Designed miniproteins, single chains, continued (2). Designs and how they scored, part 65

Each design is a single chain, and the fold is of that chain. pLDDT is the mean over its residues in the fold that is shown.

## One batch from the design tools (miniprotein)

Design m6247
Fold by ESMFold2-Fast:
Structure m6247 (fold): chain A 91 residues (1-91)
Amino acid sequence: MLSLTLSKTGSKVTATIEDSTVYPGSRLIVLKDSSGKITVGPVVGPAPATLTMELDYSPNVTVEGTVYQIDDSGVVTEVASKTLNYTVEQT
């Protein structure tokens, strides 16, 4: 069973991927913000795995995180997706 969590710390969004089951294939995490910035990382080894994206200075941002599994035939399957909405507060 795979889980995906998005968290925000300062100007950064971190995706955390956890799996209670050993998966022998490849996994990829994609983070995309509402400005079109994309950060991609491999999910390497046993969980947990993390990928961090730095947010651009914007009054409102939405970050979408998607985890893909790639089998031995190269077939890509979406297995988890999360969305984080964030308003940059200027104080």
Scores: mean pLDDT 70

Design m6248
Fold by ESMFold2-Fast:
Structure m6248 (fold): chain A 62 residues (1-62)
Amino acid sequence: LDRRESDDHLLELLRREGLVTPAQVETFRADPDRSMELLNQATGYLHAGDLESAQRLLDQLR
């Protein structure tokens, strides 16, 4: 997948899993530099099965 498609797909998955709010998804899309870094880190935690750490990282964008 293209990076843009990959990021959008991951944001949608995180939203459906309840790890982010729709408002946070909009914030991530508005600031791709910030979203890319955090999505990469959150993806690492999700790959390891650590949903709590992934959610904690995403909450830092508040």
Scores: mean pLDDT 67

Design m6249
Fold by ESMFold2-Fast:
Parts: sequence; structure tokens; C-alpha cells
Structure m6249 (fold): chain A 71 residues (1-71)
Amino acid sequence: MKIKKLEIEARGEGATPGLLAQARNSAYVKAMELAEKAAKEGKTGKIEVEDVLRDPETNGVATAKATIEIE
């Protein structure tokens, strides 16, 4: 099996409680676009989204990472 693993990071900024959710959603959307491209080539993509960082002391920055494995 040929698996291509791609990591996509998305960053959310602001001092809102929804900051991490915003970053997570952005990462997922980008990964989904790559999965749709893979599907058009007859491949399947598996998407996993994980929260990497949320720290209000760093100017309210949150980072989410999406990983896509294409087969």
C-alpha cells in the first residue's frame, strides 16, 4: 500500500473562548480539500485533527494540526 502523509497546520488568533475551535475547523477544512482532490484521483484519504496549542498568554494564539493519509 502507498500511503502519503500530509500535515496541515492552521492558526487561530484572538482572545475569544472559541479560538481553538476556529483553528481546528480551519485545519479540518484544508485537510478535507486535499481528501477531495485525492478522491478525484481514485484514492482515499483519512483525516485526523488534533489540538497542538492554546495559550492566551501568547496573544491568544491557538494552533490545530490536521493529518491526512492518502491511499
Scores: mean pLDDT 62

Design m6250
Fold by ESMFold2-Fast:
Structure m6250 (fold): chain A 87 residues (1-87)
Amino acid sequence: SKEVKELLEKINREILERTKPKAEAALAAGEDPEKVMKELGKEIAEIYRKYAEKYKEKYPELSKVLLAVAKYMEGAPLEEVQKIYEE
């Protein structure tokens, strides 16, 4: 639907605005890429959880997908991520 597409575009825009400056600064500083990716993953997970909670009643299936993505981005085991998706 148009509303779901607009929501996903909004989430993607917020992720980019929050993570791009941090990624560029860390790369310029010569920080460990694995450490940077883990830190950015946690921040991205926070954004996905925020939207999952906000839309859980209006779009329960979309909310489950957003929560699964959040767990994946924060480094949760694949088995834990799959449990959310299968419900």
Scores: mean pLDDT 79

Design m6251
Fold by ESMFold2-Fast:
Structure m6251 (fold): chain A 74 residues (1-74)
Amino acid sequence: REELEEKIREALELARELERLGMHEEARKVTELVSQGIEHLYINKDEKAARELVEEALRLGRRAIEEAEARRRA
C-alpha cells in the first residue's frame, strides 16, 4: 500500500540521518528491519509482518536520533 511504501521511505531517510550523525550501528539496525519488511511484503506477501517491521524501524530510528541529538548537545 501507498502508506506502507511511504513509511519505508521515511525509515530509510532516518537511517541516512543516523549515518550522518555517526550512529552507524543504529542506522544498520534500521536498514536491516526495513529489508526484512520489504522481504515480507514482496516475497512472503505478508503485509501485516512487513508493517510491523517497518514501524519498528521507524520507532528505533526516531529514538536513536533523539539520543544522538542529546549526546551532541551535552
Scores: mean pLDDT 80

Design m6252
Fold by ESMFold2-Fast:
Structure m6252 (fold): chain A 81 residues (1-81)
Amino acid sequence: MSWQEKLSAKVKELAATLSPEQAEVLERAAVGLYIMMEENVPLEKMRAWVERLIAAHADDPATVAAIRELLAFAEKLREES
């Protein structure tokens, strides 16, 4: 199973716990992470981008938690490659 397939599956899992609007934010985060992983962007820059996205949604703890979990999963996928 590719890292792209694993990331997609994790997004669907997390999105199922969110409202449609929150799931859309998570999906935008997933697209950004996908592009950064394809472009082999350094992990520290990936983390910095995610922290800026989290700051923009700081009033929504559920979406923030989902984005943090998605980042941790993406970091794990990079370490396994």
Scores: mean pLDDT 84

Design m6253
Fold by ESMFold2-Fast:
Structure m6253 (fold): chain A 65 residues (1-65)
Amino acid sequence: MAGEELEELLAELNAKLGTSAAHLEVQGDKAYLYFTTESEENADAVAAALREKAEELGMELHVYR
């Protein structure tokens, strides 16, 4: 499912960053991204990657800081 691909990407990004930088909630064709990191660089990197993936999957991504 498209939402599972976004969750998998976030898990990969969190692993690369060595931290849980964000939390993702998937509701149908919508995804809500909530940042838990204080690092603006980590937040921007996660947001950019998930926006590209969401657009590719045809999902609506809402980003909250």
Scores: mean pLDDT 79

Design m6254
Fold by ESMFold2-Fast:
Structure m6254 (fold): chain A 82 residues (1-82)
Amino acid sequence: MSKEKSTLAAKAVGLRLMEIGVLLDVELGEITPAQAAQTLRDIADELEKLAKQYESLGYKEDAEWFRKEAERVRARADQLAA
C-alpha cells in the first residue's frame, strides 16, 4: 500500500504543479485563456481519475477531497473561458 499511495500522491503533486504552470502561462500571455481553460479541464479529469483510484484503495476521505479539487479546477476553467 505505501508504494501505491506514494504514486498517487506524486500524481496529485504533478497535477497541482501543472495547474500553477497553466495559470502562470495565461497571466504572462504565453497561452490564451481558452487554451488554459482546456488544459485545466484536462487536469480536472485527471483529478477525478485520481479520486477513483483513492476510492478503490479504500481512501474514501482522500477520494472526496480530490473530487472537490476537480470541481475547483473546473470552476477556474469556466472563469477563464468567460
Scores: mean pLDDT 86

Design m6255
Fold by ESMFold2-Fast:
Structure m6255 (fold): chain A 77 residues (1-77)
Amino acid sequence: LSDNERLAIRHLAQAIVHRHQGDEKAAQEHLEKAAKYSGLPLSKVQEIVDKALKMVEEGESLGLAVSRAVNELLELI
């Protein structure tokens, strides 16, 4: 993985974790950085994060939801 891909993954995971914890400000900052480093539109990264959090709400583990979101991001870049 490139440095940008590693940073995109890190910020995507942090956006999901912080939003799950209710830290909307930190989540938004990480979301914007995930979009920047991945080169994807902000709206697409937001869809990935929203999907992960919906899976957690529906009973999936946070770790598994994050892993699936990371895999989806990597398929797009």
Scores: mean pLDDT 90

Design m6256
Fold by ESMFold2-Fast:
Parts: sequence; structure tokens; C-alpha cells
Structure m6256 (fold): chain A 94 residues (1-94)
Amino acid sequence: MIEVEIPESASPEVKELIKELIKEVNEIVKRGKEENLSKDEIMKEIEKAIKRALVKLLEKLQGASNEERNEQFGLFVETAAKVAKAAKEEIEKL
């Protein structure tokens, strides 16, 4: 199971979005293993999940200050990169 530390400086809404992303990525990896999907196919599904999460992030950051938007977006992108790396390492064991 993929576990990534959620940044304490992330807003409550961004923390929930990160938790949802981690859950979805874990479900994608589990399903990919159960269905014998290729590593490339699993990674494509993870990329789609991250793209969906980015759309939701932009919606949640509407009305925030430029400084807050930049900070929260940066925290999310950094955490999403860690999730993708952890997922890749997990599927490389297959």
C-alpha cells in the first residue's frame, strides 16, 4: 500500500484532496495487479487520476489569494509527484 506524508501546511480541503488521490492511486495499483495490467497501463491510469485531482484543486483554490494559490498548488504538485514515485516503485516489484 502506498503511503505518502500529507503536508501539515496544506489547507483542510487540499489535505482531503491529497487523501482522495492516495486512495484512488492505491485502488488503481491493486486493480492493476489483480487484472495483470502492464506497468505502462497502470501508470497511465495514475496519470489520469492526478489530472482529475489537479482539476479539483483548481476549483477549490478559486477565490484564494495569489500567494495562497501558489503555495497550495506547489504543495499538491510536490505531494502528487511523491505519490507517483511511490506507485512506480510499488509496480516495479511486479
Scores: mean pLDDT 84

Design m6257
Fold by ESMFold2-Fast:
Structure m6257 (fold): chain A 57 residues (1-57)
Amino acid sequence: SEEEKKKLEEQRRETIRSAFNAVGVVLTDEELEYILENGSAGTLEAMRKHAEKQAAG
């Protein structure tokens, strides 16, 4: 069902947020959706942007 798919996606979102929070990175909703859509490529891009912002600040 669509409800079951939404539940699984929510669980995946929570897992991704938790993993990033464990390394001190707080993802925005937009960044999280990008990771979900782009898999490992999305994860790498999010990490790159956060590293770049930290280096610039």
Scores: mean pLDDT 74

Design m6258
Fold by ESMFold2-Fast:
Structure m6258 (fold): chain A 100 residues (1-100)
Amino acid sequence: MEPALFGEKYASIDKELYDWVLNEADHERIIEILRKAGVEVDEELIEALETLGPSAVSTYLTGLIFSSFLAGQLSEETLRELGLPDELIEKLKELKKELE
């Protein structure tokens, strides 16, 4: 994929993941599952971001899920445990394949 097309696909998937994290996800459960998977979660940063509102925390958690999955640290099974829709998991898998 050309870098420009990859960037558009990335932005689209990132927004869809962000919207899910903001509107449907249990943030405490996300933190627990990410930690169990070995992802470094900055609790002090989360506490600070909570003062800015739920969108700030959602941005941080979206970034952690996205980067950890693309780095191979999170499995498809872990994404399902988080409660991501199957369609979003498939989009993330396609994006990860473009980086391999």
Scores: mean pLDDT 80

Design m6259
Fold by ESMFold2-Fast:
Structure m6259 (fold): chain A 83 residues (1-83)
Amino acid sequence: LAQEVLQVQADLAKEYASVSEPDKQTENEIGAQLAQRIADVARKRGDDKSAQAARQLADKLKAGDWQGALQAEKELIAALKEA
């Protein structure tokens, strides 16, 4: 479980790094899918904080609220590190 969470966190970090390229629409879609996967893993572990943060990230990305998505991503990463 902990190793799976770390793998998902690493994938999220890689996706974030890709934002340096002009590929924001694809990044938003991939980010939303990763956030959904993180929410499912966190919920399976009983980690409601990470699950809620991941859902907020997915919602912000779908709405095109990039600044809100960055904030939600920071909260998600912090919650995952505690888990």
Scores: mean pLDDT 70

Design m6260
Fold by ESMFold2-Fast:
Order: structure tokens, then C-alpha cells, then sequence
Structure m6260 (fold): chain A 90 residues (1-90)
């Protein structure tokens, strides 16, 4: 079961990130690692090309603008992901 805390954490660490940006300044939290892996993202603590492409796939599946950038609209969409939405990434 995915929790609201896991979705909120994922949304916050990806919000307004550019390629090469650090996602967080501490060792990876297990909940964040789980969410990054679920969406096919790297768990090295940086927003890289693989993470950008994963954001594009997320945007495509949710019907959002596909630009690889987590703006406020994409951030809100991540926070509001349902169990049904998460099945699209299996």
C-alpha cells in the first residue's frame, strides 16, 4: 500500500528539479527509494536523464504536459496518485 506520506515525499523531492540537481542532502530514505524504483528512476540522489525520462512517462500516463519537469501541476498530480494510477507503472 502506498501512503500519502510516500507520495508527498516523492512530489517534494522532484518539484522544480533540473537535470544534474541533487534530490536531497541526506542518505536516501527507504520510502523515497521505494517510490523512485516504482517509477523507474535512479536512486543515486540526483535528478539525471533517467529520472527526467521517468517524469515524462509519468506525465504521459496521467495526460499532463510531457516536458520532464515537475512544475506545480505535475507535483499536485503526483500527490493525488491513486492505487489505480499506480498500476499503470507495474
Amino acid sequence: MITQLELDLLAEVLYNRKKGDRLFSTPMHPLLERMLKLFGMNTDGYFDEKNEEAVKRLQEKLGLKVDGYVDKETEEAIRNLTEEDLKLFE
Scores: mean pLDDT 75

Design m6261
Fold by ESMFold2-Fast:
Structure m6261 (fold): chain A 57 residues (1-57)
Amino acid sequence: LIAEGEALFEAGRLEEAIALYEQVDPSDSQAQFNLGRTLDALGRHDEAAAYYQRALA
């Protein structure tokens, strides 16, 4: 799931990457970080910041 989400991100398919990462365990810090990174790339910086904070917790 994470590797597939990363492939979608690299392909510029950001909305599909978000949907895939949302299927991963919400306590998975790597998935939370990747969600934040993808949201940042979409210009959704406030949402990205929330996910980065979760990844660091």
Scores: mean pLDDT 76

Design m6262
Fold by ESMFold2-Fast:
Structure m6262 (fold): chain A 100 residues (1-100)
Amino acid sequence: MAAERRAILEDTEKAIERVKELAEKMGLPQEKIDYLIDLIKKNGVEEAALEAVKTDPELARVILAALMNSDPTKRPPDPDAPEPVITEESVRLAFEWVRR
């Protein structure tokens, strides 16, 4: 479990495969999936997540779900629930936690 999360963090190809799989399962448009993959290829996973949180928080959620080995498709959006706020701090803390 921890080894799988660490492998995603250290291996850009594995991160891209996992992120693509989760984004497709979440029904994200191909344009957004391509944008996210391009970000990961250029900046690495952690920097891509930090950039995504500023431009499109939904993309940041996909990266965090891949990193934490969670399945976002098992938690359909609740229209009455407030959208969870993802910040740069929460992204940095998640990556720091995974490295331990």
Scores: mean pLDDT 66

Design m6263
Fold by ESMFold2-Fast:
Order: C-alpha cells, then sequence, then structure tokens
Structure m6263 (fold): chain A 101 residues (1-101)
C-alpha cells in the first residue's frame, strides 16, 4: 500500500531526526532512556502497520505522537544543555528534516 509506505517513510525520517538530536544530548542516562522509548514506539508502529485490526489506527497514532514528543524532549534537553533558546534548536531540527526529506 502506497499509504503504508508513506507512513513508514515518515516514521523513518522522524526516528532519524530524533537519533541525530539524541547523539548531541550530553546526558548519557537520559539518552539511553529516550533511545529505549524510541525503540518501543517504532516496534508499536511496525506492529500496527503489519495489522489490519480496528485498533491498529490507535496504536499507529499513539506511536507516532510519542516519537514527535521524544523529538520535543530532545530539543528541550539540548536547549538546556547549551544554554540557548529553543528557537535555535528548532532551526537545527528543521535542517535535519530537510537533509533527510
Amino acid sequence: SAMRERLRRQVAINAAVFRALLARVPDPAWAARARADLDASVARIDAALASDSQKAAQELTAGMLRIIGLIVDAELELAKARGVPLSEVFKETAALREALR
């Protein structure tokens, strides 16, 4: 399905953006927990995309929203660690998304 392939591509891009931001976070314990949360969210999305169940849409939405939340959490940690406004970190996230299109 073209829609499933498009969703997989969006998940892959968001996960790659998050991993790139995560590599820049100086708190290794926080980074380890966030990586585990990403892995669980990706597994949840993959299970939903492999399923034709009526609950699959809810699981897909929940997993995708969690990955977006993880990106925001990483942006907040980077802004705090660098002592810069969030707007500067948002520019970095936008550049990563453009590079990964």
Scores: mean pLDDT 86

Design m6264
Fold by ESMFold2-Fast:
Structure m6264 (fold): chain A 69 residues (1-69)
Amino acid sequence: SSLLEEARKLLEEAQAFLKPLRDSTSPEVLALDRAATALYLELSAPNPDPARVRAAMERLRAAMAATRA
C-alpha cells in the first residue's frame, strides 16, 4: 500500500540521518532513534495496522523536526 511505502521511505530517511549520529547521547537523537525503532516494529508486524503505522510516522516526523531545530 502507499502508506507502507511512505512509512518505509520515512524510516530510511530517519536511519540515514541517524547513521553518523549513532554514538550521540543527546535527548533529541535518542528520541529520534526510539521513534524510528517504533515505526520499524510496526512495519515488521505480520499485518501492519494502518492506524498504528500512521501514529508511529507522526511521532517520527515530530522527532525529526525537533532534531533539525
Scores: mean pLDDT 85

Design m6265
Fold by ESMFold2-Fast:
Structure m6265 (fold): chain A 97 residues (1-97)
Amino acid sequence: MEEIKERIKKEIEELKEMIKSGKYESEEEKEFLEMIKEGVSDEELREWLRKQGLSENAIEFALYVKKLIKAKSEEEQEKIIEELLKKVAEIAGKEIP
C-alpha cells in the first residue's frame, strides 16, 4: 500500500524538525541540511555532493530530498514523492504498470 510514501513523508518531517531545532545526528547531515536551509542552488548542491563522493543517482535523490523539504504544501510534497518513485522505478528498470 502507501507505506513507502508515508515513510518518506515522516522522514522529511524529521529533517524539517532538525533544521528548525539546529540539532543534527551527524556532521554530514548538518552540512547538507544547512545548505538546503541557506537556499543554495541545485548546481552548488550537486557540486558539493560530488566532492563528498556520492554517485550521480545518490545526488539526484539528495536533490529530491531538497525539493521535499522546500515543498510549500502537502499536495506539492505528494507530487514530488510520486516523481521520486517514478525515477526510482526507471533506474531499477521496472516499468510502472
Scores: mean pLDDT 75

Design m6266
Fold by ESMFold2-Fast:
Structure m6266 (fold): chain A 75 residues (1-75)
Amino acid sequence: SVMKELLEKLLEIAKNSKTFEEFVEKAYEWLREQEKNATFEESLDLGVVAVMLAVMKTVKSTVEEVIEMLEKLLS
């Protein structure tokens, strides 16, 4: 599914980030790039991912917590 692919990409970005701030910056940059050529349906899934990132940013998660959460969502 498109959502699974997006969550797998988020997990990849998180695993390659040293800090939560770096993760958030890279994830938003990736989302902006994806949105440029997204279909309406893909844009809805990207919107869900954007809300997830906003929640993570609000609760100030660590990178390790983000990785654990994404791995649980993908299992």
Scores: mean pLDDT 84

Design m6267
Fold by ESMFold2-Fast:
Structure m6267 (fold): chain A 81 residues (1-81)
Amino acid sequence: DVKRNIVLELRERFLSLDKDGKGYVSLKDLAEKFLRISVPLARELFNLKSSRVSYSDLPEVIRRYFELNGIKIPDSIIESL
């Protein structure tokens, strides 16, 4: 499944931002290194309220990322993360 493989690849890229294994990434690193947008824009587009993005937030971040690019990922793939 191409969509599942792309989702898993994005998950691995997100996890690579947490080199210290602390269970979250900074919103700044997510915005600048993963999404390549400004922090204020990331807060608005992804409805992120914390300065930290936890692994539990990852399914919704991936869903929203593809939604903003006009791609709908099936819930079954997102829920498997």
Scores: mean pLDDT 76

Design m6268
Fold by ESMFold2-Fast:
Structure m6268 (fold): chain A 83 residues (1-83)
Amino acid sequence: SSLLERLRALVAELEALVAEIAPKLSPEQLARLQAIVADVSRALGAAVEQGLLSDPAVTRALIARVEAALAEVRAIQAEAEAA
């Protein structure tokens, strides 16, 4: 479905951004990044395990969560670039 394709694209974008910025971060920023990634991974894993990705409402909620995570990671990137 188009929703699952969008979710996969956003997850790939998040993974690419994390890989790009992680080596550039302070220990505090890296801990914050790891907490965001862990939260998203837990939510995605739970949805997969419970077979909930067939529910468009669940997939939309996961899309919103990954979009929020991307915004938080971009904020950490901006903080690192300003230092």
Scores: mean pLDDT 89

Design m6269
Fold by ESMFold2-Fast:
Structure m6269 (fold): chain A 84 residues (1-84)
Amino acid sequence: VNISKEFAQRLADRALGRAKTLSSEEKASLAVSFAENAIQLADVEPEAAQVFLDAAEQLLSMVTDPEAKEKAQKAIEEARKALE
C-alpha cells in the first residue's frame, strides 16, 4: 500500500478530531490500529509511519482506563522499535 505523508496526516487529524467523542477503550483501540499501521509502513513509507506513530501516542495520552492504556502502550512500543 502506497500511503503518502499527507494522506496519513489527514487520517490522523480526522481521528484525533473525533477522539474527544470516543470512549477510553475506543481511543486505545484506535491507538493500537495506528501503531500497527506504523509497523507495516516503517520500511516502505517511513514518513507516513511516523505520522501514524505520533497519532497513536496522542491517542494514548487521552486514554484513562489502565488496562486499555497498557495495551495501547505495548503496541506503540513495538511501533517505535520498528521505526528504529
Scores: mean pLDDT 83

Design m6270
Fold by ESMFold2-Fast:
Structure m6270 (fold): chain A 74 residues (1-74)
Amino acid sequence: SALVEALRARRDALLASDLSEEERLTRFGAAVGWLLSEAQRHDLAARVAAVLREGAARGLSAEEIMDRVLATVE
């Protein structure tokens, strides 16, 4: 899926950056929202938001949260 490939590329770029965990997640969340809208995958928006919120509440790493979002999308 072009959507999953775009999200994987964004994840990999953010993990390679010197950004904080919080900034990585903020930028990833914004990218996911934009890409879901472009792909007309509005059905996934609430589920992705729940994964991001639950991961943050549980203290999961940015990498783990991003991987869980990818699994949710496809």
Scores: mean pLDDT 84

Design m6271
Fold by ESMFold2-Fast:
Structure m6271 (fold): chain A 100 residues (1-100)
Amino acid sequence: MEKAIEEARKLAEEFVQRLADALGTPIRVELVKEKGKKENGKYIGEVEYRATFTATLNGRDVEVEADIRAKVTIDENGNILKKEVEAEFRAPSPAEVAAA
């Protein structure tokens, strides 16, 4: 179990670093959730980070939030079977931009 969670954390951190490099901006992260599960002889580790960064949209700097979820499945022998990473970006609404 611990190895699955550790690999999920590593996957999420690698994703954040690649995203930061691609954007040319630092990304602040906060660990939101960490979960382990055993299912059908496999260990599943899940982590969720909230990422925050500044993006320039329509000539204005805005703060963007992203939820980054990483999931790693490991077999009983410690072999990594599957790695999944998802990012869900919260874009500011037109009303939020008008309020700023």
Scores: mean pLDDT 78

Design m6272
Fold by ESMFold2-Fast:
Structure m6272 (fold): chain A 64 residues (1-64)
Amino acid sequence: SEVETLEKAIELLREEIKNLEDMVAKYKDGSEEGKIRAEIYQTMIDNLKKRLEELEKKVEELKA
C-alpha cells in the first residue's frame, strides 16, 4: 500500500538523519575542513528533516 511504502521511506530517512548526525558529531570539533564538512552534513540533515515532516503529514492524511 501507499502507507506501507511511505512508512518504509520514513524509517530510511530516520536512519539517514541519525548517520549524518553522527558524522556532524565526528567532524565539528576537528580541523577547519572538518567544521566545513559538519556544516554541509547539518544542511543535509535540515533538508531531510523537512522531507520527513512532509512524509509524516502524508501518512496522517492517508490514515484520516
Scores: mean pLDDT 85

Design m6273
Fold by ESMFold2-Fast:
Structure m6273 (fold): chain A 63 residues (1-63)
Amino acid sequence: MELERVKIAASAIVSSHIKDKEEREKAVNEILSKKSKSEVIRLTSKYTGLPQSKVTEEVNALL
């Protein structure tokens, strides 16, 4: 399913940008709980500080 792949890609991006283990695990769990691609992209942008357009580009590069 496309949404599951987007969640996995976003989780990988967030994991590479968050140095603290507990913050990383919390961010990944929040991303995996989202029900739409837009929510996943927005949340990844918030956790990484990257603009949503850049997050979308990075996610697509991992698919």
Scores: mean pLDDT 81

Design m6274
Fold by ESMFold2-Fast:
Structure m6274 (fold): chain A 79 residues (1-79)
Amino acid sequence: MEEIEKAKAEGDKEGLAEELYRIGLEYMERGDYDKAIEYYNEAIRIYEELYKETGDKEYLMKAIEISVKILEIAVERVL
């Protein structure tokens, strides 16, 4: 029972992280960098949590990928 509930919660978290990442991309397209960074950070947090829970490096790679996008925004905003 707990194992099934955990697997379901992990699936819900993955879906939420994907949705947050997509929303962040939409804000990027609109030039709303502050909102984009906010949503990217929430997605990173969830992927890091999933990696800690599952040990699946796929989630760690997703978190790193989004972190790179935040760095790209930071560089553009300083210039």
Scores: mean pLDDT 77

Design m6275
Fold by ESMFold2-Fast:
Structure m6275 (fold): chain A 91 residues (1-91)
Amino acid sequence: SLEELKKKAKEIAKKAAEGQKLLDTADTLEEIAKGIALLLDAFGDVIDLALELKTEEELKAVLEGLEEGAEEYGVDEKTLEEMKDILEFYA
């Protein structure tokens, strides 16, 4: 359903936000590694989700979910744009 796709996109944005926060506040290599791993997982999740999309309506629902999740969880503009670019490329 479109609502489930939007919800999945919001969870991906949440993961990206967590990765960003770890990198912004990292004082150790372990924290840096965890932040990078979360961002890579988020980008991988975007690719996986993009490959499931069959319609323009589904693509729009995922884009809305990423944007709403970015606003809610605090994803920076650059990371959001990269996720949107990946989504549109693989969809």
Scores: mean pLDDT 88

Design m6276
Fold by ESMFold2-Fast:
Structure m6276 (fold): chain A 76 residues (1-76)
Amino acid sequence: VDEAIAALKEGRYEEAIRLAEQAVEKDPNNPRALATLEIAYELAGQGKKADEVRKELKERYPDYEAIVQAVAAEIS
């Protein structure tokens, strides 16, 4: 996840998507990895994919907004 966040900070959105996808694949139950993937899709202009990940986050994690905000703060 930290590698994907570093890529987002550098504006390397396509690489950030790849790294976040790898993080989700290694731990499918990691909400921080899913939140990072959602942000990466959004910043890359892939709004439909971002919406799909956001829907999954909403359904699985009641505190998903706090998780997304925490990851966004790490990018800023």
Scores: mean pLDDT 80

Design m6277
Fold by ESMFold2-Fast:
Order: sequence, then structure tokens, then C-alpha cells
Structure m6277 (fold): chain A 88 residues (1-88)
Amino acid sequence: SRLQQQLQGQLIMQQERERNKEFFEEMEKAGKLVEEGAKGDKKTLEEKMKQLEERAAEYRKQGNVKGAAAYEAGLGLLRMYESSLKLE
């Protein structure tokens, strides 16, 4: 029925909003690791890069593509930052 199709559409929209919330929460966590790495010494930078890489790999193994992407983005930012330090 039309009513059943409408209710199913609303449920799908709610699930997409919940999935997006998880992605943004993981992005915030990854961002904190990026900030700590960038503000720290070389050892702290290397430790935070390793944490980002390990979390990305773990989420990939779990099939959490969005969670993995958040930590992969954070790792990319710290790698660019590290490269900028080596040019000076």
C-alpha cells in the first residue's frame, strides 16, 4: 500500500541520519588525534599517525567504510603536515 511505502521511506531516512551521525563522531575523534599529533613532538606525531592507521585498518576489517574513511583522512592530514616539516 501507499502508506506502507511511505513508512518504509521514513525508516530509510532515519537510518541514513544515524549512519551520518556515526561518521561525524568518528571524524571528531580522528580530528582530535590529528590535533594532538600536529601540536606534539616528532614522537607524538609518529604515535598519532600509527593510531590513525591502526583504527582505519580495524574499521576496514569490520566493513565500516565510513569510520575507516574518517581515520584515513586524518592520517592523510598528518602525513601532509610531516612532509611540510621535512621541507624546512
Scores: mean pLDDT 79

Design m6278
Fold by ESMFold2-Fast:
Structure m6278 (fold): chain A 74 residues (1-74)
Amino acid sequence: MKSTLSPEEQLEALKKVFDMAVKSRDIAMLEEIRDALERLIKEYEEENAPEEVIKKFKEFLEEVKRAIEELKKQ
């Protein structure tokens, strides 16, 4: 799959949205980011993307999941 954004550029864009969602405590937006990351990881695995790229997305997905858990505890 070819995109106008590189995987790293897509990851950086999602990280900016994540920072905004965390600051505003927007759990719904964090869940949307989680769902988007899970879909992107699946698509990149199906397209045989480099393991480095998949690993970066999986690491960010874990950060998003932790943020959701922390906000739900409050």
Scores: mean pLDDT 81

Design m6279
Fold by ESMFold2-Fast:
Structure m6279 (fold): chain A 93 residues (1-93)
Amino acid sequence: GERALEEAKRAVEAAEKGDAEEAARKAGEAAGEASRAADKGTEKDKEEAARAGEMAAKAGTKAAKLGEGETALRATGAAIAGIGASFQAGGEG
């Protein structure tokens, strides 16, 4: 769970700075780590995964609005993955 939260925080920071490519990349990494923690983690890992997935979804959504072409597509994919990881971990998306 902790690694997912760290990557999610970096995704949010990149999105806030207007770096759509970095935000998309980090949101995707955070969603992937959150999904793994949701499947195999402790209760704490799953709680952290739910938060990380939600943060990744928000960062990915913002990056999709900021980016164009391939970056926007990657960001949209990361947002969907983040939502999925959050729900899988027992979060609200």
Scores: mean pLDDT 81

Design m6280
Fold by ESMFold2-Fast:
Structure m6280 (fold): chain A 99 residues (1-99)
Amino acid sequence: MVSDAQGLAAAYGVPVITANAGAGTSTFTFEAKGKKYTLVITNTATSATFTVYDENGNKVQTVTITGLTAGTATAYSAVLLDEDGTPVAVLAGTVTPAA
């Protein structure tokens, strides 16, 4: 199935990284453009914060979404940029806060 995330990834020549988060804190490790990254998704009942760290533990990107509903999956997509502002991946998935 071609999604907007897949179209965006193809346009930049980067992979799609799928990360589906439940309640609280979820951690994902992935590789893009030969580098390792860690994605941490932390959510409340109404918001989620996505923080990406490089392989040295430096914070390279933070995105916050609001308007979440407890127990309801909220879809997201975002272009991950490295420290130089270069696209390296498209992150896509859902966040579901505790019901």
Scores: mean pLDDT 77

Design m6281
Fold by ESMFold2-Fast:
Structure m6281 (fold): chain A 84 residues (1-84)
Amino acid sequence: MSLAEKAEEAFRQVDKDGDGTATKEEIKEVARLLGLNLTDEQVDAIIALFDVDGDGTITPEEAKAMGFESIGEAIAHGIEALYG
């Protein structure tokens, strides 16, 4: 499984309300499920890559606008961007 596939599966587990929107806390929980311990600054950096409207979240429409088909792919890309 790719990192994007694992992140998408993890996001499905934390998005219990089914709104498809990733908050800072949900992104931290996804990272923990992937075995990563991200700092608040690293999570903020991931959100900043996609949060073009300044609401502090990543919506499915923002992810698609950046060329990703899911929030899981967007989160995985953000994690990879932090590590190079």
Scores: mean pLDDT 75

